# Designed miniproteins, single chains, continued (2): the designs that were tried, part 113

Each design is a single chain, and the fold is of that chain. pLDDT is the mean over its residues in the fold that is shown.

## One batch from the design tools (miniprotein)

Design m7925
Fold by ESMFold2-Fast:
Structure m7925 (fold): chain A 94 residues (1-94)
Amino acid sequence: MELLEKLTPEQRERLLRYADEIEAAVKAGDRKRAYKLMIEFAKELGLLTDEQYEEALKAIDNGEPLSPEIQEALDKVFELIEAARVHELREKAA
């Protein structure tokens, strides 16, 4: 993914930390925490506007569906997490 290649080492480390926290939240059954972590990271990457970020957090807290634009941002975050995991596994195997 082009976006993964454009991340700084600090941003990539932060992505992996978010990935670990999201995975832990999912395994614990805390879906609200998992979604909030994804939203926070999407905002840090500039994938969400300030308005979309606040809308997403309120929707998650209220159990409301996310807008298509916010869902697309979360899909991109998920793809980045998967790409970063694959990259880390390859680096550790070398």
Scores: mean pLDDT 76

Design m7926
Fold by ESMFold2-Fast:
Structure m7926 (fold): chain A 88 residues (1-88)
Amino acid sequence: MTATVTVDLSGLSPEEARRVGEEAIEEAKRLAEKNDKVVVSVMAGPTPEQVRVALETLEEVRRVVGEDRVFALVLGNEDVARAALAAA
């Protein structure tokens, strides 16, 4: 079974985004114990710092849960997606 975690960081300060990201990591870890795969969707804000926090959150999820069990994606407009790809 596949479980999904959705995190919206687009309207948050960097400090709030990190806190919400930590909660998402814990939720993904719990879901991974009961599910074969976990999809993590992060909505990033338009600033480079917000994109960086989103990418750091996804990297930590992959590290804690395992890359084989996580499908992670960053959502946003085309400019945000392009910035995320350039930062990766």
Scores: mean pLDDT 72

Design m7927
Fold by ESMFold2-Fast:
Structure m7927 (fold): chain A 96 residues (1-96)
Amino acid sequence: MEEVEKAIKELEEASKKAVEAYNELAEVDPSKKESYLGNAELIKHATRQSTAEARKLAEEGDYEKALEIAKSGLHMAELQYNEAKKALDAAKKAKE
C-alpha cells in the first residue's frame, strides 16, 4: 500500500514536471510549438488514466497490478521529462 501511494505521488509529480517542461519548450522553440503542446496534452491524459486505474486497483486490493501501472506510468513520465529537459536546455543554449 505505502509503495503504491508513493508510486502514484511520484507519477503525478513527474508528469507535472514533464508537462511544464514541454510547455516551456513550446515558448522557447515556437517552430515546434504544436508538437510540444500536443505531447503535454498526451502526458496529462495518460497520467489521469494511470492514476485513476492504479487507485481503483489498490482500493480493490490488487496492489501488485496497481503498483505495476503506477511504476510504468512513472517510468514513462520520467523519460518524457528528461527528453523535454534536454531539448529545453539545448534550445536555450542555442538562443544565446
Scores: mean pLDDT 85

Design m7928
Fold by ESMFold2-Fast:
Structure m7928 (fold): chain A 92 residues (1-92)
Amino acid sequence: SKEQIEEELFRLLGQIHELAKEIVEAIKNNEPVEKIEELVKKLKELIARAKELLRQLFGDSPEGQEKLALLEAQEQAFLDWMKKQIEELKKK
């Protein structure tokens, strides 16, 4: 149902936020690249699920397209930043 999709999306957004914080702290603490890459993989999986739920909730509506585009832009900016940080860690 719509209500169940909204509840799942809310939980996923919370999990995405917490996982992003874990990745930032792992990078800050110079944790192993393999551990950081595992966290990034999990983050990508959660974001992919959130996008699927947004499409189910809003369909092809302009509002839904705007929300998806914003999420995709934010995801890409964060992933690009993380990629640079991981490459710097590999040089150490």
Scores: mean pLDDT 82

Design m7929
Fold by ESMFold2-Fast:
Structure m7929 (fold): chain A 64 residues (1-64)
Amino acid sequence: GERARLLAEADQHEARADELEKKSKEYTNLGKKYNKEYINKGHDLFAEAGRHRARARQLRAEAA
């Protein structure tokens, strides 16, 4: 049903956010050793993860 579809889509967005947050941490750690541009890349990935988290919350609210 529609509810199950929305919840499945929300789960996919949360899984993507988890991936992006891990990559963000890797890039910020590289930036501390090498170049500030890696820190900027890490921040961009974290912001993208935040957008996926927001979308997941929106989908779960719609499913309720």
Scores: mean pLDDT 85

Design m7930
Fold by ESMFold2-Fast:
Structure m7930 (fold): chain A 61 residues (1-61)
Amino acid sequence: SMQELMDKILEEFRRLTKEKGPEAAVQEASDRAMQLFAEGKLTTEQVQEIHQEMARMRYEA
């Protein structure tokens, strides 16, 4: 499902935040979300949701 793709990106974002820091993690996760958007696998609204969730997750990171 599209939700599974979103969840996978957010899980990778958490891992990357620990390994590379939050700024690099946001960039890499955003690049993946944009690639999936270009492939027609995510909508504009879902890409926006990923960015909002990454911002929220930074309170925990």
Scores: mean pLDDT 81

Design m7931
Fold by ESMFold2-Fast:
Structure m7931 (fold): chain A 87 residues (1-87)
Amino acid sequence: ATRVALLVASDSPEAIAAAREYAEGLRAKGYDVTLEVLPGADLEELVARGRELLAEGRADVAIVAELALRDGKPVETGSALLVSEAA
């Protein structure tokens, strides 16, 4: 199974709930998903963490997202997709 690290920068319960739903959707498709929430992290810190997980062989793909609330709904304000060169 493809191992996916989903990294989210948010302290919002609504944004965290949206990230959990996304992780469950990926798991339903047969992915092995690890969700890591890093409150206070910016996009650069999420990308650095994702690269570390890929380099350590702990994930095959890292999806990183910075989420904010707009009108009470979570909105992506920054994102990146990282792929392991060792895969």
Scores: mean pLDDT 74

Design m7932
Fold by ESMFold2-Fast:
Structure m7932 (fold): chain A 58 residues (1-58)
Amino acid sequence: SEMDIRFQLNKEIVKISDETVKELKKAGDDKKKRQEILAKMHKKIKELVDKAKKELEA
């Protein structure tokens, strides 16, 4: 159902965000590593959102 797709998307985004926060804490003040971690997070979230949109249109 649409609600299940949206619920799963939100759950996966929260998980990625939590994992990203942990990685950022480990990176400390390393600006380059922090930027790479954030870019990876944004890419993963975009891919999940695009997948969810495709499933909702099916």
Scores: mean pLDDT 85

Design m7933
Fold by ESMFold2-Fast:
Structure m7933 (fold): chain A 58 residues (1-58)
Amino acid sequence: MILSEEEVKKYAEEARKKIKGVKTLDQAIAMLAAFANQVTGGSIRSKEAFEAALKAAE
């Protein structure tokens, strides 16, 4: 089972909030990408989920 698009956005917002406490942005971005890969269940869909997470963080 996978999270809805809204839930993915919510997780992205939580991750963004934690990122503010982390000085290593590259590592935080990699973490978001890895999370998106896991929730989409595959690399192909992870790209869109990752971009959606970044969009939600805007």
Scores: mean pLDDT 58

Design m7934
Fold by ESMFold2-Fast:
Structure m7934 (fold): chain A 64 residues (1-64)
Amino acid sequence: MVRRLSPLELIKLVNEILENSKTEKEMEEKMRKLQEEYGLSGVGVVKNARGEYNVILRQPEPAP
């Protein structure tokens, strides 16, 4: 589906991917599918020094 998601809904879906994925590569593949499904941009996953995964969500520029 090509539906808009709120930032909170996006984070919930990303957290499901992070919790259910066994590797960073698997997380990135699922994130790519999510981006394609919902027409998202600027969403990624980064692992910190504690082994925790953080979501990077790039904010769009304000409309002119």
Scores: mean pLDDT 64

Design m7935
Fold by ESMFold2-Fast:
Structure m7935 (fold): chain A 94 residues (1-94)
Amino acid sequence: RVEEATERVRAMLANLAKTLASEYARKYGEEKGKEEAVREFSERLPELARLVATHVGTELGLSEEEVEEVRRRVTEEIARELEKLAAEGAASGL
């Protein structure tokens, strides 16, 4: 189902983000690693969401239209969360 697929895709993308953050922290240190991980994840989010939604959709037997709906929903939700984090950081800097 689209709702179940959306939750699963969201969880998989969250795990990818954590892995990316850990890899960049190891490479660049905690502070710079976090910045690089957020930048990389944000830039690659449309590609990652499409790949993961296609993978999950295939496993769950979703149509192409349903896979695209899942991709769109997850991309929008994650983009909103990243915007909130950026806004909170800007407000704290004032």
Scores: mean pLDDT 74

Design m7936
Fold by ESMFold2-Fast:
Structure m7936 (fold): chain A 119 residues (1-119)
Amino acid sequence: SPAEEALERLRAASDEELGRALTEVQFVAIEYLRQGRLEEALEVIRAMIEALRSAPAEHVPRGAGLILNLLQEARHHGVPLEEVAELLRRLLEVLREKGAPADLIAQVEAVLREVEAAA
């Protein structure tokens, strides 16, 4: 399936390939959201978050930006707010562990606060 291929691509990606792999895998998640296949979209997004946990620090800001945009898209496609909030919390955990820029952490925290207030 496209999800299985996306997960394998993320696992197989070298440090140099990871940025490109995250960008390509993002489109798989978007396509699932457009089809109303929310569970498969969330599986891909979870894999992207976990890929950042082992990524070089230099790839983390770009990868987090892609995931943040996907979670905003997921909300617009009817993914439950509780599920979006859980994934935003997972992303924040990874960003803090990786020592991501304070402005990026603040952006994700602001989105999480908005989602929790809307729930």
Scores: mean pLDDT 85

Design m7937
Fold by ESMFold2-Fast:
Structure m7937 (fold): chain A 60 residues (1-60)
Amino acid sequence: MQQAIDELTSLGVPRSQAEQQVQQVVDDARALGRALGLSDDEIQAGVQAGLDALVAKAKA
């Protein structure tokens, strides 16, 4: 989470917006994972994948 926020701010995203975007990705991934009956480890992997995708999109 902190790494994704720091990468987004390094790309010119204001810290408050970066924090909001990261929190939204985390919340969405956790909600979806719980709805699908995934384990905590699987949910955490989904969170990391979502954060990686968010940063990759910001770099493009």
Scores: mean pLDDT 82

Design m7938
Fold by ESMFold2-Fast:
Structure m7938 (fold): chain A 122 residues (1-122)
Amino acid sequence: SALEEARRAVEEIAEILDLGPAERELLLEALELDIRRHGPEAALRRAKELLAFVTTYKDSVPSADVLLALLQRDPSPLRAAFFALLLKKAGRDVAGFIARLREAFADDPAILRVLDRVASLL
């Protein structure tokens, strides 16, 4: 099913990024929010796009400005959680990135919920 494929893609992302249990659980929670918001087929498409993205960019992570612009083109709880965790694993300023996302997505409660969860893991 699309749901099982999306969960597998997110688990593969977690393995590639060497995410801890709490970070992995956050990505799965963000996936559930994407499924609720857009349906399982759209969430699967995003999960597969993010898996391709991490495979390509894990060793050359784009700037926070680029990731913010990418998120603004396709706003999604899963994409927001993924970009924040990607910056965290790259050793960059995640708190500053979360602050910028909170301003850009002030009217998006699902994205704000995910950002609060990422902030709790810093």
Scores: mean pLDDT 89

Design m7939
Fold by ESMFold2-Fast:
Structure m7939 (fold): chain A 77 residues (1-77)
Amino acid sequence: DLSKYLVLPKSQEENLRNSPIYEDVKGKETDPKKLKEELDKVRQDYLNGKVSPGTLNYAIRIHDARVLLAIEEEKKK
């Protein structure tokens, strides 16, 4: 049930799997709990005005790319 950790809608999943971001996160941390904790920190920084909307969006995309990679590694399809 790793798909429950995804933030972006399903249409974005296909785009992420075919993007350079997906390749760039290969071999990186894919523990969904740690990935969520990392994203939550960026969200707090955004709410406190410490990071831009662009930084938040990028963090969300990286998070979902890593989660998708974990899903694909489990399924091998």
Scores: mean pLDDT 76

Design m7940
Fold by ESMFold2-Fast:
Structure m7940 (fold): chain A 120 residues (1-120)
Amino acid sequence: SKKKKALELLNKAYEEIQKIFDEARERMKRSTPEEARDIVIEAANKIKEIFENTLKEIKKYLSPEAQQEVEKIFNEMKEEIDRIVEELKAGRITPEEALDRIYEVVKKALNKISEIIEKE
């Protein structure tokens, strides 16, 4: 079914994103503070790219209404991630705090997108 295909693609994105978070956390254990900042920024960019590619693929399996809702959630997630990255660059939060906040933002977005697909 179209719904099943959309959920399979979203679950694949979830797994890829989890690997990025796990890799970033592991790399940060051995990094300087400057390197840790770069690791978080790199992770944020990779996560945004995975979401963009995933939405591009799942669009063909979603109604126009679901596409609009999912794109809105994705844009709100990107804006929130970008704000966290700017706080990190300004030195107002630690790399660990930034990564944890990005994780929560991403998890919330994935859950909302899953709910939209499920109600199709």
Scores: mean pLDDT 89

Design m7941
Fold by ESMFold2-Fast:
Structure m7941 (fold): chain A 82 residues (1-82)
Amino acid sequence: MSPELRAEMELGALEVELAVSLVLNDSEGAAKAARRMLELIKSLSGEIRERARRRALPLLERAVERFPDNEELKKILEELKK
């Protein structure tokens, strides 16, 4: 499996984990999924990183809206916007 394909599959799995955490009202689970998503995106470069970042942004914004008191989610969103 290519590193790029592996990254796409991992991002997809993390998107599902984040979505499940939102449904379960699990702010800690959401923060863990979001942190892993940020770490994955930061490990990428070029167009792949930009596509992954654009894909993750609306999900992280939704997570921050759902859990406004979770400072870790806010920090992750701020780091992703850079």
Scores: mean pLDDT 83

Design m7942
Fold by ESMFold2-Fast:
Structure m7942 (fold): chain A 90 residues (1-90)
Amino acid sequence: SNAEKVAEVKKLADEGIKRVQELTDEVKRVGSPEVAKEAEKISKEAIGKINLYRRAAELYPENADKFAEEIKKVTDEAIKRLQDLIEKAK
């Protein structure tokens, strides 16, 4: 159902935001001020896009599957960038 698909989008958004925030906090803990600023930028851009797609799924539930895919892409890209920053800080 559309309601079930929208619920999945909301779950993916919440999980994605949580993971991005956790990694951003880790970068801030181990990185320089410059690296921490880059992590904050990545986090803000990713969370903004995730929230945009979450809202879009509520307004256009027929397209929920597409918005779920976009959230996964945004989340995966942000995770990779943040993990790269953590690795470089070691």
Scores: mean pLDDT 90

Design m7943
Fold by ESMFold2-Fast:
Structure m7943 (fold): chain A 101 residues (1-101)
Amino acid sequence: MSPTMQEVITLFRGIATLSELWLAKRMIESGDDSRIPLVLANVQAATADAIDVAREKKVPESVIQQIQALGDQAIAKIRAKDRAGALATIDQLIELLKQVI
């Protein structure tokens, strides 16, 4: 596979990860607590995918650690039912990921 093909795959994975986080935000904004397990699963998966994409793009380890920390904070806030805090943390994660993936 050429480097260009790998770069295209990494780009599509990055877009998918951002879309997963946007869907998680939409579910939190709905106020439907029955969706909390699905929101948790989506944020966990999106954070793991974001870290994989960031590593493939040779993003500094300090930034990768920041992605993990924001993901963990979002999960903690979702579990605590802190909707405002969860949304703010996911927004911070999305803005960071837009710059690196």
Scores: mean pLDDT 82

Design m7944
Fold by ESMFold2-Fast:
Structure m7944 (fold): chain A 69 residues (1-69)
Amino acid sequence: SLAERLSKLAKALEEEGIDLEKPNDLAKVKPIVEKYLSKEEAEELLALMKENNGNVDLALKQFYLRHVF
C-alpha cells in the first residue's frame, strides 16, 4: 500500500542521516524518494518538501492526508 511505502521511505531517509523535521537538501532526498514512490508521487512529494523548506516530516504528513486519508 502507499502507507507502507511512505513508512519505508521515512525509515530509509532516517538511515541515510536525513533529519525529517529540519531543512534538508532536496538533491540528497530525491534519489531515496524515487526508490519508493512512482514518478508522479515523487514529483508531488518533492514539491511539498520544497514548499516546506526541505522539512520532510511536514511534507510526508501533507502527502499522506491527500492520498491515504
Scores: mean pLDDT 83

Design m7945
Fold by ESMFold2-Fast:
Structure m7945 (fold): chain A 95 residues (1-95)
Amino acid sequence: KEKQLGYLGGILDTVRALLEAGLDFSREAVEKYPDNEFLRRDYEENERAVALFPQWEAEVMAEAKKLEFKSHDEFVEAFHRISREIGARLEAEAA
């Protein structure tokens, strides 16, 4: 169980880094092309994703700690299911 939670922690750190990089990239694009509405929407979507990440991470980790699994593959499948469900709920609540 500790090995799977460590693996999850690594995935979450990678997701955070990618979200932060995406936000920085979209911010630079908006600064370069401030009148482009498509780039502004992309920036706003990335900003919202980064803002929601800490709550999503905390809830996913809490649910992952409760998981009973027989194999690493079962853990990965359960994690994908939980992460999708929590993400969808947080997106709906933020709208």
Scores: mean pLDDT 78

Design m7946
Fold by ESMFold2-Fast:
Structure m7946 (fold): chain A 97 residues (1-97)
Amino acid sequence: MKEEVEKAVEEEARAFNRAVHAELQKIPDTEEAVKLRQEVAKLTNEMIEAAAKGDIEKAREYGEKLVELLTSKGFNEAAEAAQRLADALIEYAEKKK
């Protein structure tokens, strides 16, 4: 159970990183693009840290903010990957008890 959930988190993290990188490569290297990359990284790190601490509510909150941010920019594949990563991290936090 725990080993399967850890592998799921690793797989979804890799999928999310690939999707985000592909979408962000489409944006010109502007001040807004730099700010967007920083915000995506911040929300992703906050979500992972919250899940690692067992704070399921905060992990969900940061995941929702990340999905909303990506969806608002039209990065639908990255948003879907973010949702899968959030779900995997929440399941990991719940089963680690």
Scores: mean pLDDT 79

Design m7947
Fold by ESMFold2-Fast:
Structure m7947 (fold): chain A 80 residues (1-80)
Amino acid sequence: SLVEEAKRRLAEQILASLPPEEQARYLALAKKISEELGLSVPTALLIIRGLEAGASNEEIAEALGISKSTVSRVRKIIEE
């Protein structure tokens, strides 16, 4: 869909802004979250980015059109 294409493009732009070694680490984390929670990899990456930027669960949920519960689960995985 158009929304999924936009998320993929944004995720690719974010990754391209990072050094290659950090891109690999970011992708590995996003894939882990995607597999555990059934999210697309681009969506997982955007949640990680929001959390790293200090955004609240509510802000991220509203921006991406997902539940606050889903964002909370991603936060717990990252904080482990």
Scores: mean pLDDT 82

Design m7948
Fold by ESMFold2-Fast:
Structure m7948 (fold): chain A 94 residues (1-94)
Amino acid sequence: SMKEKIKKQLEELLKLIEELLSKTTDPALARRLQELKARIEELLKNLDKLSEEEAIKRFEDLMAEAATLAQEIYDAQGLDPTPVLERLEKIAKE
């Protein structure tokens, strides 16, 4: 089902956010990652209460925010964000 697909995508996104948290030394970026993690966990908790359309929309919003934050984290460290952005694209397409 679409909701089962979104659930798996959200679980994979959470793994990536945890990985980014373990590598982030900037306390402001770490706080933003923790806030994003909380929103992902909230969507996972409430997924069955939402329509498929609303679940897709919220998932897409979270993915866009994750991409922006990953770009900022990698740019701040002088690292190429391409590999992490490609991982996010793969999560979005699965």
Scores: mean pLDDT 87

Design m7949
Fold by ESMFold2-Fast:
Structure m7949 (fold): chain A 88 residues (1-88)
Amino acid sequence: SMEEIEKLRQEALEKLDRTKAILDEVDATHPLTPFQREELERAKKAIDEVKRLIENGQLTPEDLKALIRGEGPESVLRRVRERQAAAA
């Protein structure tokens, strides 16, 4: 149902917001190597992209459930891109 999908979207967004807050805290409070900085920036970009896909209704219920279960945003993005490539 639409209500079930909206609930999944909200729970996924809350999970992503919590993850981003942790990354922002690490960025603000810890010295990072150049490699760690690149990884953190990549992770933040992946979160922002997944949030955009959620807002645009482009994630499946299975993608949303995977995020809620703790699958990383980069992993979900890879699966979405692979699906889009297969559809082309």
Scores: mean pLDDT 86

Design m7950
Fold by ESMFold2-Fast:
Structure m7950 (fold): chain A 64 residues (1-64)
Amino acid sequence: SIGDQLLAIVRELFPDASEERLERAAQYLYTRYSEAHPGPFDPALARELAETELREALARIVAG
């Protein structure tokens, strides 16, 4: 599923984070991705967004 792919992306970036924080980060990534890319889901674009534009925001969500 898209959710599983997003969760895999944030888990790879933040391997020491709790599942609860990873799920929150994945939901945030999904929202931001959907706003920027309204077409079919592309996991490579989602990963690029997570590693660049959203990296700081995702790190804050994961840290608490």
Scores: mean pLDDT 86

Design m7951
Fold by ESMFold2-Fast:
Structure m7951 (fold): chain A 94 residues (1-94)
Amino acid sequence: SEKEKLLKEARELFDKASTALAAGNYQEAVDYARKAVEKLIELSKLLDEKERSRITIPAAFYLLAMGVDAWLAGHEDAAQEFFDLARRLLKETE
């Protein structure tokens, strides 16, 4: 189904973001996270309110955690982009 495809693609993009972050490739991590957020926003259009919250809330926390990791590593610009992506995801999936 389209829902399963979008969720799988979002998960794969978050895995790539996490791998890039662990390697110190902060801009690449942000770029993958942004693509994952775009997939989740598209997925949210196919979900009811309860289903949306079950996906978007954990994803937003994951983005905040990546932002904290970047901040603690001294990459404040990348951290701010992760925080902005978390805010965007929650706002656009209301």
Scores: mean pLDDT 90

Design m7952
Fold by ESMFold2-Fast:
Order: structure tokens, then sequence, then C-alpha cells
Structure m7952 (fold): chain A 86 residues (1-86)
């Protein structure tokens, strides 16, 4: 339950980050990583998930440049949940 909430928030941070042209990929990654740490994830897991979330959001935006921030957040979160079902 806590992990799902952390992933939803991290996906939102990434989606918002990539909608802001003033932010670099590194700054967005750092914001996602910090969001996961604040949610109580251990640093190793937060690092792995932050990289994964950033990669997923970048791919969604590349495939659909007109997708809204809300839609990118939803798609990224759904993909992350799918990976956790294994």
Amino acid sequence: HMLEEALRRAARVAAQGFADPRLTDEQIYTAVYVALLRAGLPPELARELAKRIVDIVKQIKADDPNASVEEIERRAYEELLRELEE
C-alpha cells in the first residue's frame, strides 16, 4: 500500500518535470529520487525505481508528445504496477 502511493507520487513528479522545459533530465531524476526517499524507500530501491520511472515517462512522452501531464502520470503508474504484479 505505501509502495503504491510512493510510485503514484513519483510518477506525478516525473510527468510534471518533463512538462517543464526549464528542467534537465538529471534535475527530474533527482526530484523523483527525493520523492521516493521521502516516502520511506531505502536509497538503493529509490535509485532503481527513480531511474525506471524517468525512463518510462521519457518513453511515453517520446511516443505521444501531446499527452497531458495527467495522462503521462497515469500511464507510467499503470506500467509500474504491472511490473510489481510479477
Scores: mean pLDDT 84

Design m7953
Fold by ESMFold2-Fast:
Structure m7953 (fold): chain A 72 residues (1-72)
Amino acid sequence: ELSPELKELLEEFGKLLVELMKKTPEQQAYARELMAEAQEALERWFAGELSEEELKELLRKLIKEAKEKLEE
């Protein structure tokens, strides 16, 4: 089971990706890149190559990047 904090970060990130996918083609392309980075991080976490804290830090970074791209 996912921790509540990790679940909240994933839900916030997903919401931002949905908003980006409604915008310009450039913002849509960026959303796809962020999705790929998040998926790779999750796969590495499941494999034990990434700690939960490192995953949370990476998700917070991706959330920040998504928010910045939405402001364009």
Scores: mean pLDDT 85

Design m7954
Fold by ESMFold2-Fast:
Structure m7954 (fold): chain A 83 residues (1-83)
Amino acid sequence: SPLEELEREVQRLIEEVQRAVENNASVQTLEDLRARFRELQKRIVDLMKRETDPEEAYRLGLMALEVGGEILVVDSRIQQLKA
């Protein structure tokens, strides 16, 4: 389903961030990944607001929360590296 494809996109980006952190990626790389999460979150929220199926809208909302949590983790890591 389109939602499953979107869930896979989110999971791939999470895995990319994990790999970047494990490989001691630069602040610039982490900032680029954070920007990608923010763009993804905006798209998910926009889709959620237009979704007419309550169950699918709820799943999109949970996905937006997950992406939001990852943004906070990446932001925290960037701030630690800049300190």
Scores: mean pLDDT 86

Design m7955
Fold by ESMFold2-Fast:
Structure m7955 (fold): chain A 60 residues (1-60)
Amino acid sequence: GDVERLKAALLALPKGERDRLLLELAGNPQRRAELLTSLGLSPEISEEDVLAAVREIVAA
């Protein structure tokens, strides 16, 4: 689903870029659509799915 696609896109990034994007996705809802589009993903991914992907990567 969207959570797995977002996780895959984030995990493909270098750690420094990934950590920065994780902070932006969690802390800046105004920029989520822009950030998702920059990853080649749908800007329509729900807030719940974005935050789920962030939590799962941070917990790993």
Scores: mean pLDDT 84

Design m7956
Fold by ESMFold2-Fast:
Structure m7956 (fold): chain A 84 residues (1-84)
Amino acid sequence: MKAKLEEAKKLIEEGKKLIALGNTIRNSAAFESPLPQDLIDFLKSQGVAPGAAPIQAFADELISKGKALIAEGEALLAEAKAAS
């Protein structure tokens, strides 16, 4: 079914984007002092408090959400293959 395959691809792509964003934030928080202004502005727009711990928690949340979306997409992809 074409629709299930397209949904699976979208979930996997969104999951990969969230993991990439989370890793970027995590690496900046670990290795950059001060953080880039664009990243500070983005974190403020998301309601993230200033400080290493809130920023790391937010990055970890994005990575976890991304992994969950990939898992959902992979499950849906397996379903689409089984239905063929």
Scores: mean pLDDT 77

Design m7957
Fold by ESMFold2-Fast:
Structure m7957 (fold): chain A 84 residues (1-84)
Amino acid sequence: SLQQQLDQLKQQFRQVMDYIKSNSDDLSALQTAKQNLNDIIEQLQALEAQTKDLNLNMELGALITSASAMNVSITKQIENLERS
């Protein structure tokens, strides 16, 4: 179901956030995390395009917003490490 796919993506996002927090100064780890985060965002956007359910769309939108904010943050972290 779409709800099960969303719940799986929420779990994956939490794991990526924990990984970023534990590896905040590791350039290679952050680059891997950014790729995983981009994959999660693409999958969330694909699910949002498939549903007209208001509650599911609200949850998807909130998670896309959070993941996109994390993507901006990790990109800046990578840039800072590359300049060091």
Scores: mean pLDDT 88

Design m7958
Fold by ESMFold2-Fast:
Structure m7958 (fold): chain A 96 residues (1-96)
Amino acid sequence: SKVEEILERIRKAAIEAVKKANEQGKTPLERFAEALRGASEAYEELVKEGYKITEDLAKAFRELAENVGSTSPEDQERAVEALRKAAEALKKLYEE
């Protein structure tokens, strides 16, 4: 399905980002942030290819990647909001 194709591309991008972060000796949290960046970039590529339904997911994963390692209360609140937006965007992806 279209959803399966989208998810496989995102999965591959996230795995490649984690692999690269491991090669750089990054921490587990940093590897998680890199996986989110890789996923965001893959969703942005899908948006450019006409899969507009992935635009919200690209934005949400980018916001999460930027804030997940922060200790500030404001950045933690932004990370929680990004998770909420990602969950809503995923629901829309499965509905379309």
Scores: mean pLDDT 72

